# Designed miniproteins, single chains, continued (3): the designs that were tried, part 77

Each design is a single chain, and the fold is of that chain. pLDDT is the mean over its residues in the fold that is shown.

## One batch from the design tools (miniprotein)

Design m10667
Fold by ESMFold2-Fast:
Structure m10667 (fold): chain A 89 residues (1-89)
Amino acid sequence: MREKLKEELLELAEKALEETGAQELKKDAEEAVELVMESMSLSREERLERLGQFARDFEERAKNLDQKTIEAFGKLVEKMVRLAEEAKA
């Protein structure tokens, strides 16, 4: 079950990066997938807190990227969290 979720999250990330043209974020997207998978044993609030910290760290690293790319990555992470929450239920 968890392995299928990880594959779905990776496919979602690859598709989103292809649609936005943000291929330079591939490694960050893979790290987000790993963080979501690791946080599945946490409460929703704790998971969002950890992902929020990851997003803040990402914004600092990505200060040279355009705002639309940063916003698209944030939406991708939100979709990953929702998919993981549904799989947990």
Scores: mean pLDDT 74

Design m10668
Fold by ESMFold2-Fast:
Formats: sequence, structure tokens, C-alpha cells
Structure m10668 (fold): chain A 83 residues (1-83)
Amino acid sequence: MELLERIEKLLDEISKVLEEAEQNYHDKEKFDELSRKISELVNEINELLEKADLTPEQRQRIEDKLTELMKKGAEIAKKYKEL
């Protein structure tokens, strides 16, 4: 349960960082910093997922949410590269 709560908090943090990246897409230095932070958070979630004794249903929900967040990140990155 504690590991699941930690993963959910990390997913929420990624969502917040993505929102900040969307607001700062015109600032290359800040966008690069936020992109690195997202990668770090994703790596931490993956490490916790390997160690956590999650049910298949819990794992699927986390993976689905992470996939949605990564798709949003890709859209923001597209907008940035079109500048």
C-alpha cells in the first residue's frame, strides 16, 4: 500500500511538471530542465513498479496513467519543436 501511494504521488508530480513545461515551452533551458525531471520521475516509478507487490489491476492502472502522461508530454514536445 505505501509503495502504491508513492507511485501515485510521483504520477501527480509528473502531471504538474508537464503543466509547467506547457506554460514554459518557449524557454528552451527551462523546458530541457523540466524534460529531464520528467525522465527522472518516470525512472523512479519504473524502479518502484519492479519492487512493488502490486495486483495486476493496480499495475495496469498505473501503466495506463503513465502512458496517458507520456502521450501528453509528446504533444507538448511537438509544440515546442514547431517553434
Scores: mean pLDDT 79

Design m10669
Fold by ESMFold2-Fast:
Structure m10669 (fold): chain A 67 residues (1-67)
Amino acid sequence: SKAAKAVYDYFIENNRDTLTIDEAAEILAKASGVPLEKAKEIVEKYANGRDTLTLEEAVKAGKEIDK
């Protein structure tokens, strides 16, 4: 919940429709304490071949990190 909540709050507070892979990975890594490279790998899995993530995709990545 910690990583998923942090990325959700970032989308809402900053009025964002999408985040880049690097932006999402940095937020999730910082919130969870996992290495940036690990967060980036997970984020890329949910990006569906795009260079950006929707709110729903970023939250799913955060939930996987929170396991």
Scores: mean pLDDT 84

Design m10670
Fold by ESMFold2-Fast:
Structure m10670 (fold): chain A 70 residues (1-70)
Amino acid sequence: SREDGEVLLERARELGFTTLVRILEEAIRKGLDVTNIGDLVRAGKSLGLPGTVARMNAEVALELLREVRG
């Protein structure tokens, strides 16, 4: 949801995960699902990031989402 995107973006900023912040901003801008690994990988690749870097950041986003949800 949009709320998940905003919460993840705030948490990533607090932690200084600058690459993940860029991926989340791009995903939100494009209306992609920030809880979906494939959509986050697509957002990262659209920013010119290697697939491995995009995937690693997507996995971190899911870990942060679990942390935030409790």
Scores: mean pLDDT 85

Design m10671
Fold by ESMFold2-Fast:
Structure m10671 (fold): chain A 97 residues (1-97)
Amino acid sequence: DIDDFINSLPISDNSKKALRSLVNGKSIDDVRKTYVPYTPKTVLSNSRTIIQQIIKQSKKNNVPITNKMYQTGMITWSQYGPGKISQSVKQSVLDTK
């Protein structure tokens, strides 16, 4: 499930808790204050968008969620900004198929 996927990510325990809280509908402000107070809101917003797109595209294409999908989304964000996240995640899911 999504929790097992988040637990498999090569990130800090506090970052994993932050992502789980975002997936469960907690606000960016609450998550930031509780787990990652020095992480910019834009990073949390983009991480939420990446995970939501992974879930959506994985479900649509009947493909299991992988660490590579999340890494692809984060790399795309760092190189090209947030506008290309959805397309890069969609392509990563299709490449897994």
Scores: mean pLDDT 79

Design m10672
Fold by ESMFold2-Fast:
Structure m10672 (fold): chain A 93 residues (1-93)
Amino acid sequence: MSKEEIEEKIREAREKAEESKKKYEEVKKMWDEGGDPEEIIKKALEAAGFAAENSGWASKYSVYSRELLELGMESGVYAVAAAVIATSARNEQ
């Protein structure tokens, strides 16, 4: 894989990690504000799925760059964090 291709994948992974963070923060805000548990569960699962897909994608290319591994791990953290919110909100029903 070329250096240019690696740099492009790093940019995409970084953008997706930032999006994963924003989706998690949106769900956490809804949860902290005492929003509707059903809506929180749905959005939390969507955020977790999005972050998990981004983590898996970055991991696939991690052999070519340590930064891709680190960005994949960052997305993975948001996937777990969002899934925890979904579980907590479900237990409130």
Scores: mean pLDDT 86

Design m10673
Fold by ESMFold2-Fast:
Structure m10673 (fold): chain A 96 residues (1-96)
Amino acid sequence: SKEKKEEEEVVKIAQEVIEHFRPEIEAQMQKLLDNGEISEEEAENLLKRQLTKYGVLAAMLAIEKKLSVEEIIEIARNSSDEEVLELMREFAASQE
């Protein structure tokens, strides 16, 4: 169906954004782990949380703004965590 095709495209965009950020997030977590700043369990939880955040942001921007993977990556790189959360809140409000 049309809805299924749109869902598949959104999932694909989210996966591409996640995979783009995965190596740098993993490198950041490994550095914190190697420096003794966090535990292995904390590193795994932070990695999962960060990847989920990027996936949700990507799906949201693809649905609402019809943005490409490249445009979403640019927004994510130029936005603070607080700015990303605000964008997510604005999107949630626009769906009501």
Scores: mean pLDDT 79

Design m10674
Fold by ESMFold2-Fast:
Structure m10674 (fold): chain A 98 residues (1-98)
Amino acid sequence: MKLEKLKPYFEKAVEREKERHPFIGELMREFYEAFLKANEAPLSEFPKIMEDAIKRLEERIEKGLAEDPSLAEVYELARQVLRDFKQFYDVLKKIIDT
């Protein structure tokens, strides 16, 4: 129920970040799509879907930085956003495990 209230906020945040930092916007969109997929999947699959998505995003950030080091500030921001996503997932996982 609380997740439905976050959907408009997430969509607007993705759109705004995509205009200013296209790479960050794409990462936010992929995380959000993975979260929606996990929410619709059986509860037993939720950790695997989220952890797999987080791992893919980490790999994309590392690969992007290796390909263009001049964008280091953008990739550092992406790592910070990914860290916030991991923290959100950790909190949500603790709620689900009860």
Scores: mean pLDDT 72

Design m10675
Fold by ESMFold2-Fast:
Structure m10675 (fold): chain A 80 residues (1-80)
Amino acid sequence: MLSKEELIERMVKVTEVLGKTLGLSDEQIKKNVENLKKMFEEDPEKAKLAVRHIYELALRNPDIPKEVLEEAKRIYEELE
């Protein structure tokens, strides 16, 4: 199983690719990544909810690469 640190790193990559695909600025993506990391450190339950929302957003967007959607699903399932 992935460590907490590996889950965070993989989720950061998913968040970056999703943000770029949706046309977010580098600054907005960076802010979203920092907020996600903070949630994993301070409130794991909010982090799980954020992962779920990111996965659902990716699932609704057909322009998201399949490998990114698969990674988001895996992380979501690992967090339950």
Scores: mean pLDDT 78

Design m10676
Fold by ESMFold2-Fast:
Structure m10676 (fold): chain A 81 residues (1-81)
Amino acid sequence: SMEEVKAEVILQFNILAASGDLYVAKRTKDLEMALKILRAAEQYLDDLKKENPDASEEIKKRVDELLEEIRKAIKEIEEKK
């Protein structure tokens, strides 16, 4: 359906964006900026997954795996402060 296609595309684009954010956050020396970027990515990925229930289980799994990586990175940065 069109709803399934829309959900897939939205989640795919945001997976790419959040992956980039995670990459930058892991390499920056600015821990406050890293946390801000990662928490924003965590929030919008979680919200988008809930708003796009018609997406495939495969893309939802990729979102969940990325959310786990983002949350792990947040914890590691918070422990360094």
Scores: mean pLDDT 86

Design m10677
Fold by ESMFold2-Fast:
Structure m10677 (fold): chain A 86 residues (1-86)
Amino acid sequence: MEEEVRKIAAEAAEGARLVLAGDLAALAALAGEPPRAPLPPAELEAVRARFRETVLAGARQAVADKDPAKIAVADAVLEALDLPRP
């Protein structure tokens, strides 16, 4: 249980870092999918902004649900993205 949560948290944090870096090819590789083409800079910035908001909303929901596994995953992602904890 704890080891599985740590693995999920590490994978989520790495995926989040790759999204913000715009490394869609590495993100696709983590998902076991074929490489994705890079997004234009304007679309990439929009994706980053939306992704940060989604992460913050998910962290707030995890705390509201009092789910320790979701909180652990959310905390790892927030720390990887240098975002404030709820």
Scores: mean pLDDT 71

Design m10678
Fold by ESMFold2-Fast:
Structure m10678 (fold): chain A 55 residues (1-55)
Amino acid sequence: MEEEFAGLKRRIDELIQALKEAGVKVEVPEVTSVEEAMEVYGRLADKLTEILKKK
């Protein structure tokens, strides 16, 4: 993806799938800006990191 926003959305989708596969329920609204995507990505990445550290 050439656009940073499109790349962030793809990463967010990957994080959501990883969290669901790890047994975590996540509910995230569709993001419409890079700012929203950055915030959502950060939250999901932190949660996945915590799970991976525990596992």
Scores: mean pLDDT 73

Design m10679
Fold by ESMFold2-Fast:
Structure m10679 (fold): chain A 82 residues (1-82)
Amino acid sequence: MKETVERLIEHDRWEGSDKEVIERLEEILKKGDEEAYEKLIEEQLKEAARKVAKMLLPNGSEEELEKEEKKILEKVEKFYNG
């Protein structure tokens, strides 16, 4: 869990992600608020997956971007649970 979030934060920082969202993630982790943590992780994973999908498919349609985003999210979920 913590390592996956730390990697996501590093990836987001490297791609110029919203610093406020990163700070919220770090604060939630410190407090141990599982509900807020799960909700913010889902939001961040979707945003990161969307950015990666756009990098892989810069001229992709909205439908192609959604499919790639889902594939990325599935890979992250398997990595987290595997």
Scores: mean pLDDT 67

Design m10680
Fold by ESMFold2-Fast:
Structure m10680 (fold): chain A 96 residues (1-96)
Amino acid sequence: SEVEKLAKEMIDVAEEIRKLLPPGSLAQRIADALISLFKRALENKMTEEEFKELAEIAGDAFAYIERQYPLPEEIRKKFEDILKKAGVELREPVAA
């Protein structure tokens, strides 16, 4: 399913983001939580609507992480492409 494909892509990107974050930081813990949630989405046969809501939460969490820890463009683009395919509107990063 498209949800299964996008969830797998989100897990891969979130794992790459995790590797770039300081060990034990709140940002790394948020990345770990996202990975866990998307793994659960694969197991629970999540609906497209529920997946979109989860992807929106991931987008907000991504924006929070990126405010403190700038991500390489290739990783940022992969994350943004997945969010766009999930139907999530991208928000500009908050400077504060």
Scores: mean pLDDT 79

Design m10681
Fold by ESMFold2-Fast:
Structure m10681 (fold): chain A 91 residues (1-91)
Amino acid sequence: DKDEEARARAAAFVNRPPLDLLTVLEELIEFARFLGNEKAVKLLEELKKKVEAGESEFSPEELETLERALIAVNALASGLINLEEARELIK
């Protein structure tokens, strides 16, 4: 079941010990890729490149995508939304 797999991935993310920002971004990129949200993957990869370059300023679109991805992964892990709703929420 793809919804069960998505929820398992989300639960693994939210139940991990504190992570550095690069690890968080790598996990969110894989999560967005699993959901098939190519736009979110691209924006999160662009954000990751800026973090790797030591940049501290991000575009509103990059920050909004990060925030939506974090909300979606937490909501999915909590059983509040399904895979399709998580995909739409990040978009």
Scores: mean pLDDT 80

Design m10682
Fold by ESMFold2-Fast:
Structure m10682 (fold): chain A 90 residues (1-90)
Amino acid sequence: SMKDEFLGKKAAELGKKLTEEKEKEALEEARRELRELGISEEKIEELLELLRELFETLKKAAAGELSDEEAGRKVRELLARMIALYQEAL
């Protein structure tokens, strides 16, 4: 779909800017923020695993290993799962 293709193009753009240091920093900041919200360690680890999958998808999109449509679909599915788990944890 055109929406997934657009998301995939954005995923590739973000993935090109994503360094190992930025990924590590983002994961550490997310862990801190989720703890401040009172989310359990079990749910934090689940959310961080999805965030790692998101970063992997961005990197694969940037490397041309995923089509724009495939990357966009995976991003949309991962974001939906993250939102659902976040709402369950609150």
Scores: mean pLDDT 87

Design m10683
Fold by ESMFold2-Fast:
Structure m10683 (fold): chain A 87 residues (1-87)
Amino acid sequence: MAEKHLEEALEAARKGDFETAAQHLINAGRAMFEELLKKGYGGAGAYVALVFSQAARRVLATDDPEEAIKLVEEALEFYRKVKEDAS
């Protein structure tokens, strides 16, 4: 679930739709929080949700598509690292 939202955020950022990209980042954080909470990693889940929320705010604050894409790519990399560490 979270990975699909991050992929959709990346596509939205590439199209210059920063509001949609930011919303998908928030949705990804929420989905990852729920998944990690069910596995007993509620603290890690809350931290991931915070990181994605901050990324969403930065995407909304920028008018640079390259910066928005980079922010979403960094969020996707962070997600993959957290998923590997919690597996």
Scores: mean pLDDT 82

Design m10684
Fold by ESMFold2-Fast:
Structure m10684 (fold): chain A 98 residues (1-98)
Amino acid sequence: SELVARGRELRKQGMAAYRAGRYEEAARLFTEAGRLFREAGDHVGAGESYLAAASAYLELGRYKEAARMLRKAAEAYRPVDPRLAELLERRAEEIERA
């Protein structure tokens, strides 16, 4: 799918930005990749991308945005891995309390 191909490219760019310490850019790229995978119905691709965005927001100390991304990842994983979805929702709650 065109959406999956575009999501994969953005995830690759996000990974490069993350390795370079450009966490704000990485978060934006991973969030957009997650959106594209979600629109394509690629649950795992969406979940992985939103998890990567959460990691970038954690590096920035932006806990509210990190928790939001964890909840988006949980929603994406729920149909394919409901146990992982529960763990991600619990992690989001813990981060919001910090």
Scores: mean pLDDT 92

Design m10685
Fold by ESMFold2-Fast:
Structure m10685 (fold): chain A 68 residues (1-68)
Amino acid sequence: SAEEEARRAVETLLGLMRHYAARGILSEAGLATLTAQIRRLMEQLPEAERARFEAELARVVAEARAAS
């Protein structure tokens, strides 16, 4: 389903964001691009799941900025 594909894509991109941040190779432009893509995918998810992923995205973004 579109929801299942969106969920997997969000989880994959969050993992990718963490991976690049941990290696110190995530640029400001890259962070902005991945964040925008994740937010667009989250629009396809139910409210409860979107809230959970929004919280996770906020944590990952904070982690990425701390690693920079």
Scores: mean pLDDT 83

Design m10686
Fold by ESMFold2-Fast:
Structure m10686 (fold): chain A 89 residues (1-89)
Amino acid sequence: MKTTTITVEAVSSEKPVLKVKATFTITGDTLKVEVEAENLETGERASYSGSKTIPAEDADALAAGAATVLPEAARAAGAEAKVKVEVTE
């Protein structure tokens, strides 16, 4: 079974200085999302997690789109983003 994990880490260059880590795990027809945000000035943290069933044929398109769109969106917002994509069969 194909498992795709996409990890995105972004740090805001302007105030408020936010560090955001988002992990998207796609296994078969299941998408799991975990997001953690930290305000580097105050130390305040927030987290969100959820899962959703998606068609397996959409998983590859979603993974490719996320790997391309997320760094572009972060750059447009003035943030530096690091994206890691891992695929396991």
Scores: mean pLDDT 69

Design m10687
Fold by ESMFold2-Fast:
Structure m10687 (fold): chain A 83 residues (1-83)
Amino acid sequence: SLTSKAEALAKEFSKSKKKLKEVSPEDLLQMLAYYVAYLEYHKLSTDTPALNLFKLYVIRKVGEQAFDAKKQEILNAMKEEGL
C-alpha cells in the first residue's frame, strides 16, 4: 500500500537519502500526503522522527501549501466515504 511504502521510505530516510532520490517529487508528495491523511483519519501519531524527516524532505521540494492541500483532499475523501 502507499501507506506501507511511505512508512518504509520515512524509515529509510532516517538512515540514508538513497531511496528518496529515486522517487519523483509528485510521487513523494502523494505518498507523504496519503500517509499523513491515513494517520490523522485513524487518530494515529503524526509526530515521529522518521516521518518528520520525510515531511521536511518532501516539503522542501514541493512546498508546504501543496502538501497541506493534497493531504486535506485525501482526508476529506476518507471522511466522506465513512459517512
Scores: mean pLDDT 79

Design m10688
Fold by ESMFold2-Fast:
Structure m10688 (fold): chain A 66 residues (1-66)
Amino acid sequence: MTKERNELIKRFDEFVARVEKTIEDLKNASREEILAQMAKLAREILPESVAEGGILLAESLLREKG
């Protein structure tokens, strides 16, 4: 029960984890470059219907971390 929906969440969670790692790995890069990379990752990892949500969450994480 709810596990099938969790499969979509798993892809979203993997995208979030990659975004967090990208922020740490590219800490010396410009914010614009980090944002561009996150958008590219969303397009590659997530389907279009979920990619927008992924990008919004990634931006929130980036803003919180600075």
Scores: mean pLDDT 71

Design m10689
Fold by ESMFold2-Fast:
Structure m10689 (fold): chain A 73 residues (1-73)
Amino acid sequence: MSLKEKALEAIDELIQTLNEMKEKYPELKDFYDQLIKELNEIKARIEADQLTPEEIEGIVESLKKMIEKLKKL
């Protein structure tokens, strides 16, 4: 699996997680919707080959850390 494919898969998993969190925390729905929108924008940029492998890895790591932090808030 290429880094690009790995990153796209990770983003899809994060979007799925956010959709599940919207059901559990409806008071935060708008916040999660905004994150999903941002993730879809990053996904489109990756699919268009606009990012280097290093940039893609950094973005994925940052997004995973953000999701973990949000689950604790």
Scores: mean pLDDT 77

Design m10690
Fold by ESMFold2-Fast:
Structure m10690 (fold): chain A 73 residues (1-73)
Amino acid sequence: ADAAALAAAEARGQAAMARVKELAIELAKRYEEGKVTREEIREELSRWLGAPVSDEAVDNLLALGKELLEKEK
């Protein structure tokens, strides 16, 4: 029972992490292209998480997205 529950939790965690990476890349691309502002990103993240998001969290997500974009060269 516990092993099945742990496997399900790991699968959900991996799916959530993959989505965060995709979101980080997409937001970093749109931000560099001038298609979105930092404020719009904060609002989008707040909606997605259902909680207020700090400027620091937005900056960290954009930094992650930029790093991932550089690896895609």
Scores: mean pLDDT 74

Design m10691
Fold by ESMFold2-Fast:
Structure m10691 (fold): chain A 73 residues (1-73)
Amino acid sequence: SAREELEQVLAETDAQLEQLNDEKASLEEIIKVLEETRKRLRALLPRLSPEDRELAERVIARIEGMIEKLRKL
């Protein structure tokens, strides 16, 4: 289901960011993970329930804020 895909995207992103932190990855690598997550979440939006869509949109907004901050470093 779209809900299960949403949960999978969030879990995979968390795991990828944790791995990048452990590897002391570059800011560019972190930004790429965030951009891919944003893309995957945007693709899910039309398939999600109103509640899950609102959650996904809040996560997207936070990701966009993080990308903006990281690009200024």
Scores: mean pLDDT 86

Design m10692
Fold by ESMFold2-Fast:
Structure m10692 (fold): chain A 80 residues (1-80)
Amino acid sequence: SLEELLQEASELEAQAGDLYRLAQQGNQEARQQLISLLQQIISLYQQIRDQALAQGNTELAEQLDQRIQHLQQVIAELQE
């Protein structure tokens, strides 16, 4: 369900936060794990966005588009 996918994405975002702290300290393994996790989160948010649009929830879809764009920017910065 949409609610279950949102909950899963939220839990993965918390894990990403922990990995981000380690990556900022120079942990290269954490950096690579973070990039992979962020890509998984983006895929989940894309699925949630499509379901939100199918239900007519354009506000949620727009919020997810903004979040997806932000996460894509974070990945680009991590790959520098």
Scores: mean pLDDT 89

Design m10693
Fold by ESMFold2-Fast:
Structure m10693 (fold): chain A 74 residues (1-74)
Amino acid sequence: SKIDQVVALVKERLATLDEEEAEKLERVAKAFIVYSLAGRPDVAEQVVARLLATLDEELAAKVRELLAQMKEIL
């Protein structure tokens, strides 16, 4: 399923990060998935933007790349 593909992609990315970065990326990914599946793209965009603003630029760039790939699957 598309959800299984997204979950697999997130797990692959989490495995390449340290624990702190992994927790931050997982938080953004979960927010995007939960609100997108709930039919609330407005909430997904607001929560993701708020969380991205708390990340350093290098991690934010990696998360933005992951979000773009997740959007292509969903």
Scores: mean pLDDT 84

Design m10694
Fold by ESMFold2-Fast:
Formats: sequence, C-alpha cells, structure tokens
Structure m10694 (fold): chain A 89 residues (1-89)
Amino acid sequence: MLVLEIAREHEEELREVAASLSPEETKENIEAAAKALEELLLESVPEEKQELVKEYIDHATAGAIAALEGDEEKAKEHYAKAKEAAEKL
C-alpha cells in the first residue's frame, strides 16, 4: 500500500506545519504540500486511481483552507468528499 504509506508521511508533515504557522503562512504551506503530494501520488497509482487521488487531494486541501477561513460548513463538505475518495483508494 505505497499510496497510503506516502499519504501518512505527508499527513504528519502537514500537521507539524499547521501547528507552527500563521493562517496566511499555513494556507501557502498547505497548498505547496498538497501540490507536492499530488504529484508524488499520481506517479505511484494506476491510471484508474488517479482521479480518486486528485479528488482526495483537492477536497482535503479545500477543506483545510476553508477551516482556516472559519467556513466550517464548507470545510465539512470538502472533508466528507475527501474521505469518500480515500475510501475508494
């Protein structure tokens, strides 16, 4: 399960970043980390799973940014969609 192993390592990295930064810096670092993770995961999954990886990263990133902006409803919607994509991986 290489995809889950890579995601776990980057999740720990994102948690550490989020704990240490201002909202503006956190948003930039979340976007940068999400882009790097997406690029890495797309090379590690079969073509039929690439759409699920993109859905997962896009919604997880959008949810984290919405949470930073105080939009709890939008964050909840994005996290739910990210979870749905992750369950199919």
Scores: mean pLDDT 72

Design m10695
Fold by ESMFold2-Fast:
Structure m10695 (fold): chain A 85 residues (1-85)
Amino acid sequence: MPASLDEIIASLTPLFAAASRAQRRAFLAEERAHVRELADQGKISEEAAEEIIALLDRAAASEDPREAATLVAQALQLLHEALAK
């Protein structure tokens, strides 16, 4: 899933701005669980999973949709890099 960081931020920012806090937290919880599952399956390292999850947790705590989108975009970029061999 190669995409530029700016493209991911541009696509996520309006979605997070339109979403309720509960909807955004639900989305981020699903992404967090997916990252954990990938680590448990050995598809990414535990170290990579910890870094990605930390960004998702920061995004879930953010009140600013742009900040949350930026953190999620960084998490997705790290996930893509971790999955690339």
Scores: mean pLDDT 80

Design m10696
Fold by ESMFold2-Fast:
Structure m10696 (fold): chain A 100 residues (1-100)
Amino acid sequence: SAAEKKALADALIEAADAIFESVKAQLSPEEAALMEEFIKRVKEVLERYAAGELSAEEAREEIERITQETLAKSKDPLLKRTIRLITLLIHHALDELEAR
């Protein structure tokens, strides 16, 4: 349902923000800015998914594109691991919702 999609998107955005805050102090200012831009772009995709503007498949494809672009710009193994973790959590959550 639209309400379930919104609740999932809101929860994933909150989780991504919390994960970023947990690693932020360990990142350089440049890597922190890259992570912040990643979170902003992922949030926009999840909001479009919740609004019914993107299917789950389209949202996954867009998030994977954003992930690969961000990984290509980073030199920090911690940032790369964190971004991969966030992407895996989002893909898993979208798959579980769409299976209902």
Scores: mean pLDDT 87

Design m10697
Fold by ESMFold2-Fast:
Structure m10697 (fold): chain A 66 residues (1-66)
Amino acid sequence: GARGERAREEAERIAEEGKKALESLGWTNVKTEVKVEGDRAVATVTAGDLENILTLDGDSATYSRR
């Protein structure tokens, strides 16, 4: 729906900014992935063994690292 699409656009923006930040610090092979599940979006940014996951649900954001 429209809320999920807005969450997707914000997650894609944040993931791209995160990728650029990691690349500016010398990381190579940085990958981004964004998935929309209903009104939520999950962005994953991976560089080497570092995996950053951001979940956006309306005005709420949850961050985790693997």
Scores: mean pLDDT 73

Design m10698
Fold by ESMFold2-Fast:
Structure m10698 (fold): chain A 66 residues (1-66)
Amino acid sequence: MEELKELAKKVAEHLAKLTPEQRQAVFDAMAAVRAGADPEEARKRLIDAGLSEEFADMVVKLAEAA
């Protein structure tokens, strides 16, 4: 339910508040998931980059749904 647009906007708003290095980690993780990488591995990489588990989960869900 709810439109993926809402999730995408929330992720984008959070991205604007992150450092350039953290934003790069998000883009790399999303690209990897879209290319067929394991979503759980991508989530772990985001957490290692200093992002919260909740935000990492949102990013992975958005990448899987896009």
Scores: mean pLDDT 78

Design m10699
Fold by ESMFold2-Fast:
Structure m10699 (fold): chain A 74 residues (1-74)
Amino acid sequence: SSADVVAEVNKLSTLPLKDQIDTLRKRLLENGLLSQEEVDALVKELETLPESEQENYLLSLWARAQAEVARRRS
């Protein structure tokens, strides 16, 4: 549900940015949403953003990844 996605995003936001990135990378790879090369490219793009934008972009990606995983398991 959307509420579950929001709760998971909020939990992730309490972690240091490095741990947030590692968690997203793991989720994308373990659920087959992206290849290793695609995940590496996405993380590299994220790291080029201003620090103030990095967390918001990451949390948005996490929410979308969680919604897609839930959709595929339905």
Scores: mean pLDDT 74

Design m10700
Fold by ESMFold2-Fast:
Structure m10700 (fold): chain A 69 residues (1-69)
Amino acid sequence: MLSPEEKIRKMIENALKVDSEVVLRAAAKEIAEFAKEEGISLEKVLELVRELASGRKREILEETIKKYY
C-alpha cells in the first residue's frame, strides 16, 4: 500500500504529465484536501511539490495548495 506521502507524490507526478493549468489546479485542490484529511502538514506537501516541479507549474501547484489547505 502507498503511504499518504507516496500518494501525494504520485498525484503531483500524474498532474505534471499533462501540459494543462486546468489539470494542475484541479490536482492541487485534490492534493490539499487529501493532505488535510490525512493529517499531512502544509510544509510537507510544499516540500514534495518543490522536489517534483519547477517554474510556473511549481508556482501554480504551491499557490493552489495554499488556497485550499
Scores: mean pLDDT 85

Design m10701
Fold by ESMFold2-Fast:
Structure m10701 (fold): chain A 100 residues (1-100)
Amino acid sequence: AVTVTLTVKPGVPSQKEVTLPDGEVVTIGALAELGSSTVTVYVLDEEGNLLASITVAAGTTASTTFTSSSGRTYVVTATASGGTATETNPLTVTVTVEEA
């Protein structure tokens, strides 16, 4: 499994590149609007194509799946901190990617 923690300021995407167990590189990102109590978590391939996206409410956990270019299926689990996205109190999202 791969785990990243993203700090999400309003209107600014937070992104990290990770290498999956099959050797594929993906970008895990998160974005929230000012005052939003939800965050959009997304996974992009190395070319920037969207593989998966999910909306996570503050203080909750949500999951989705995607299939890598090698044909492996991964589960994306995202847990968001409580509150709303502000510059002084950004949302934190922990994203785990693991083989299904």
Scores: mean pLDDT 82

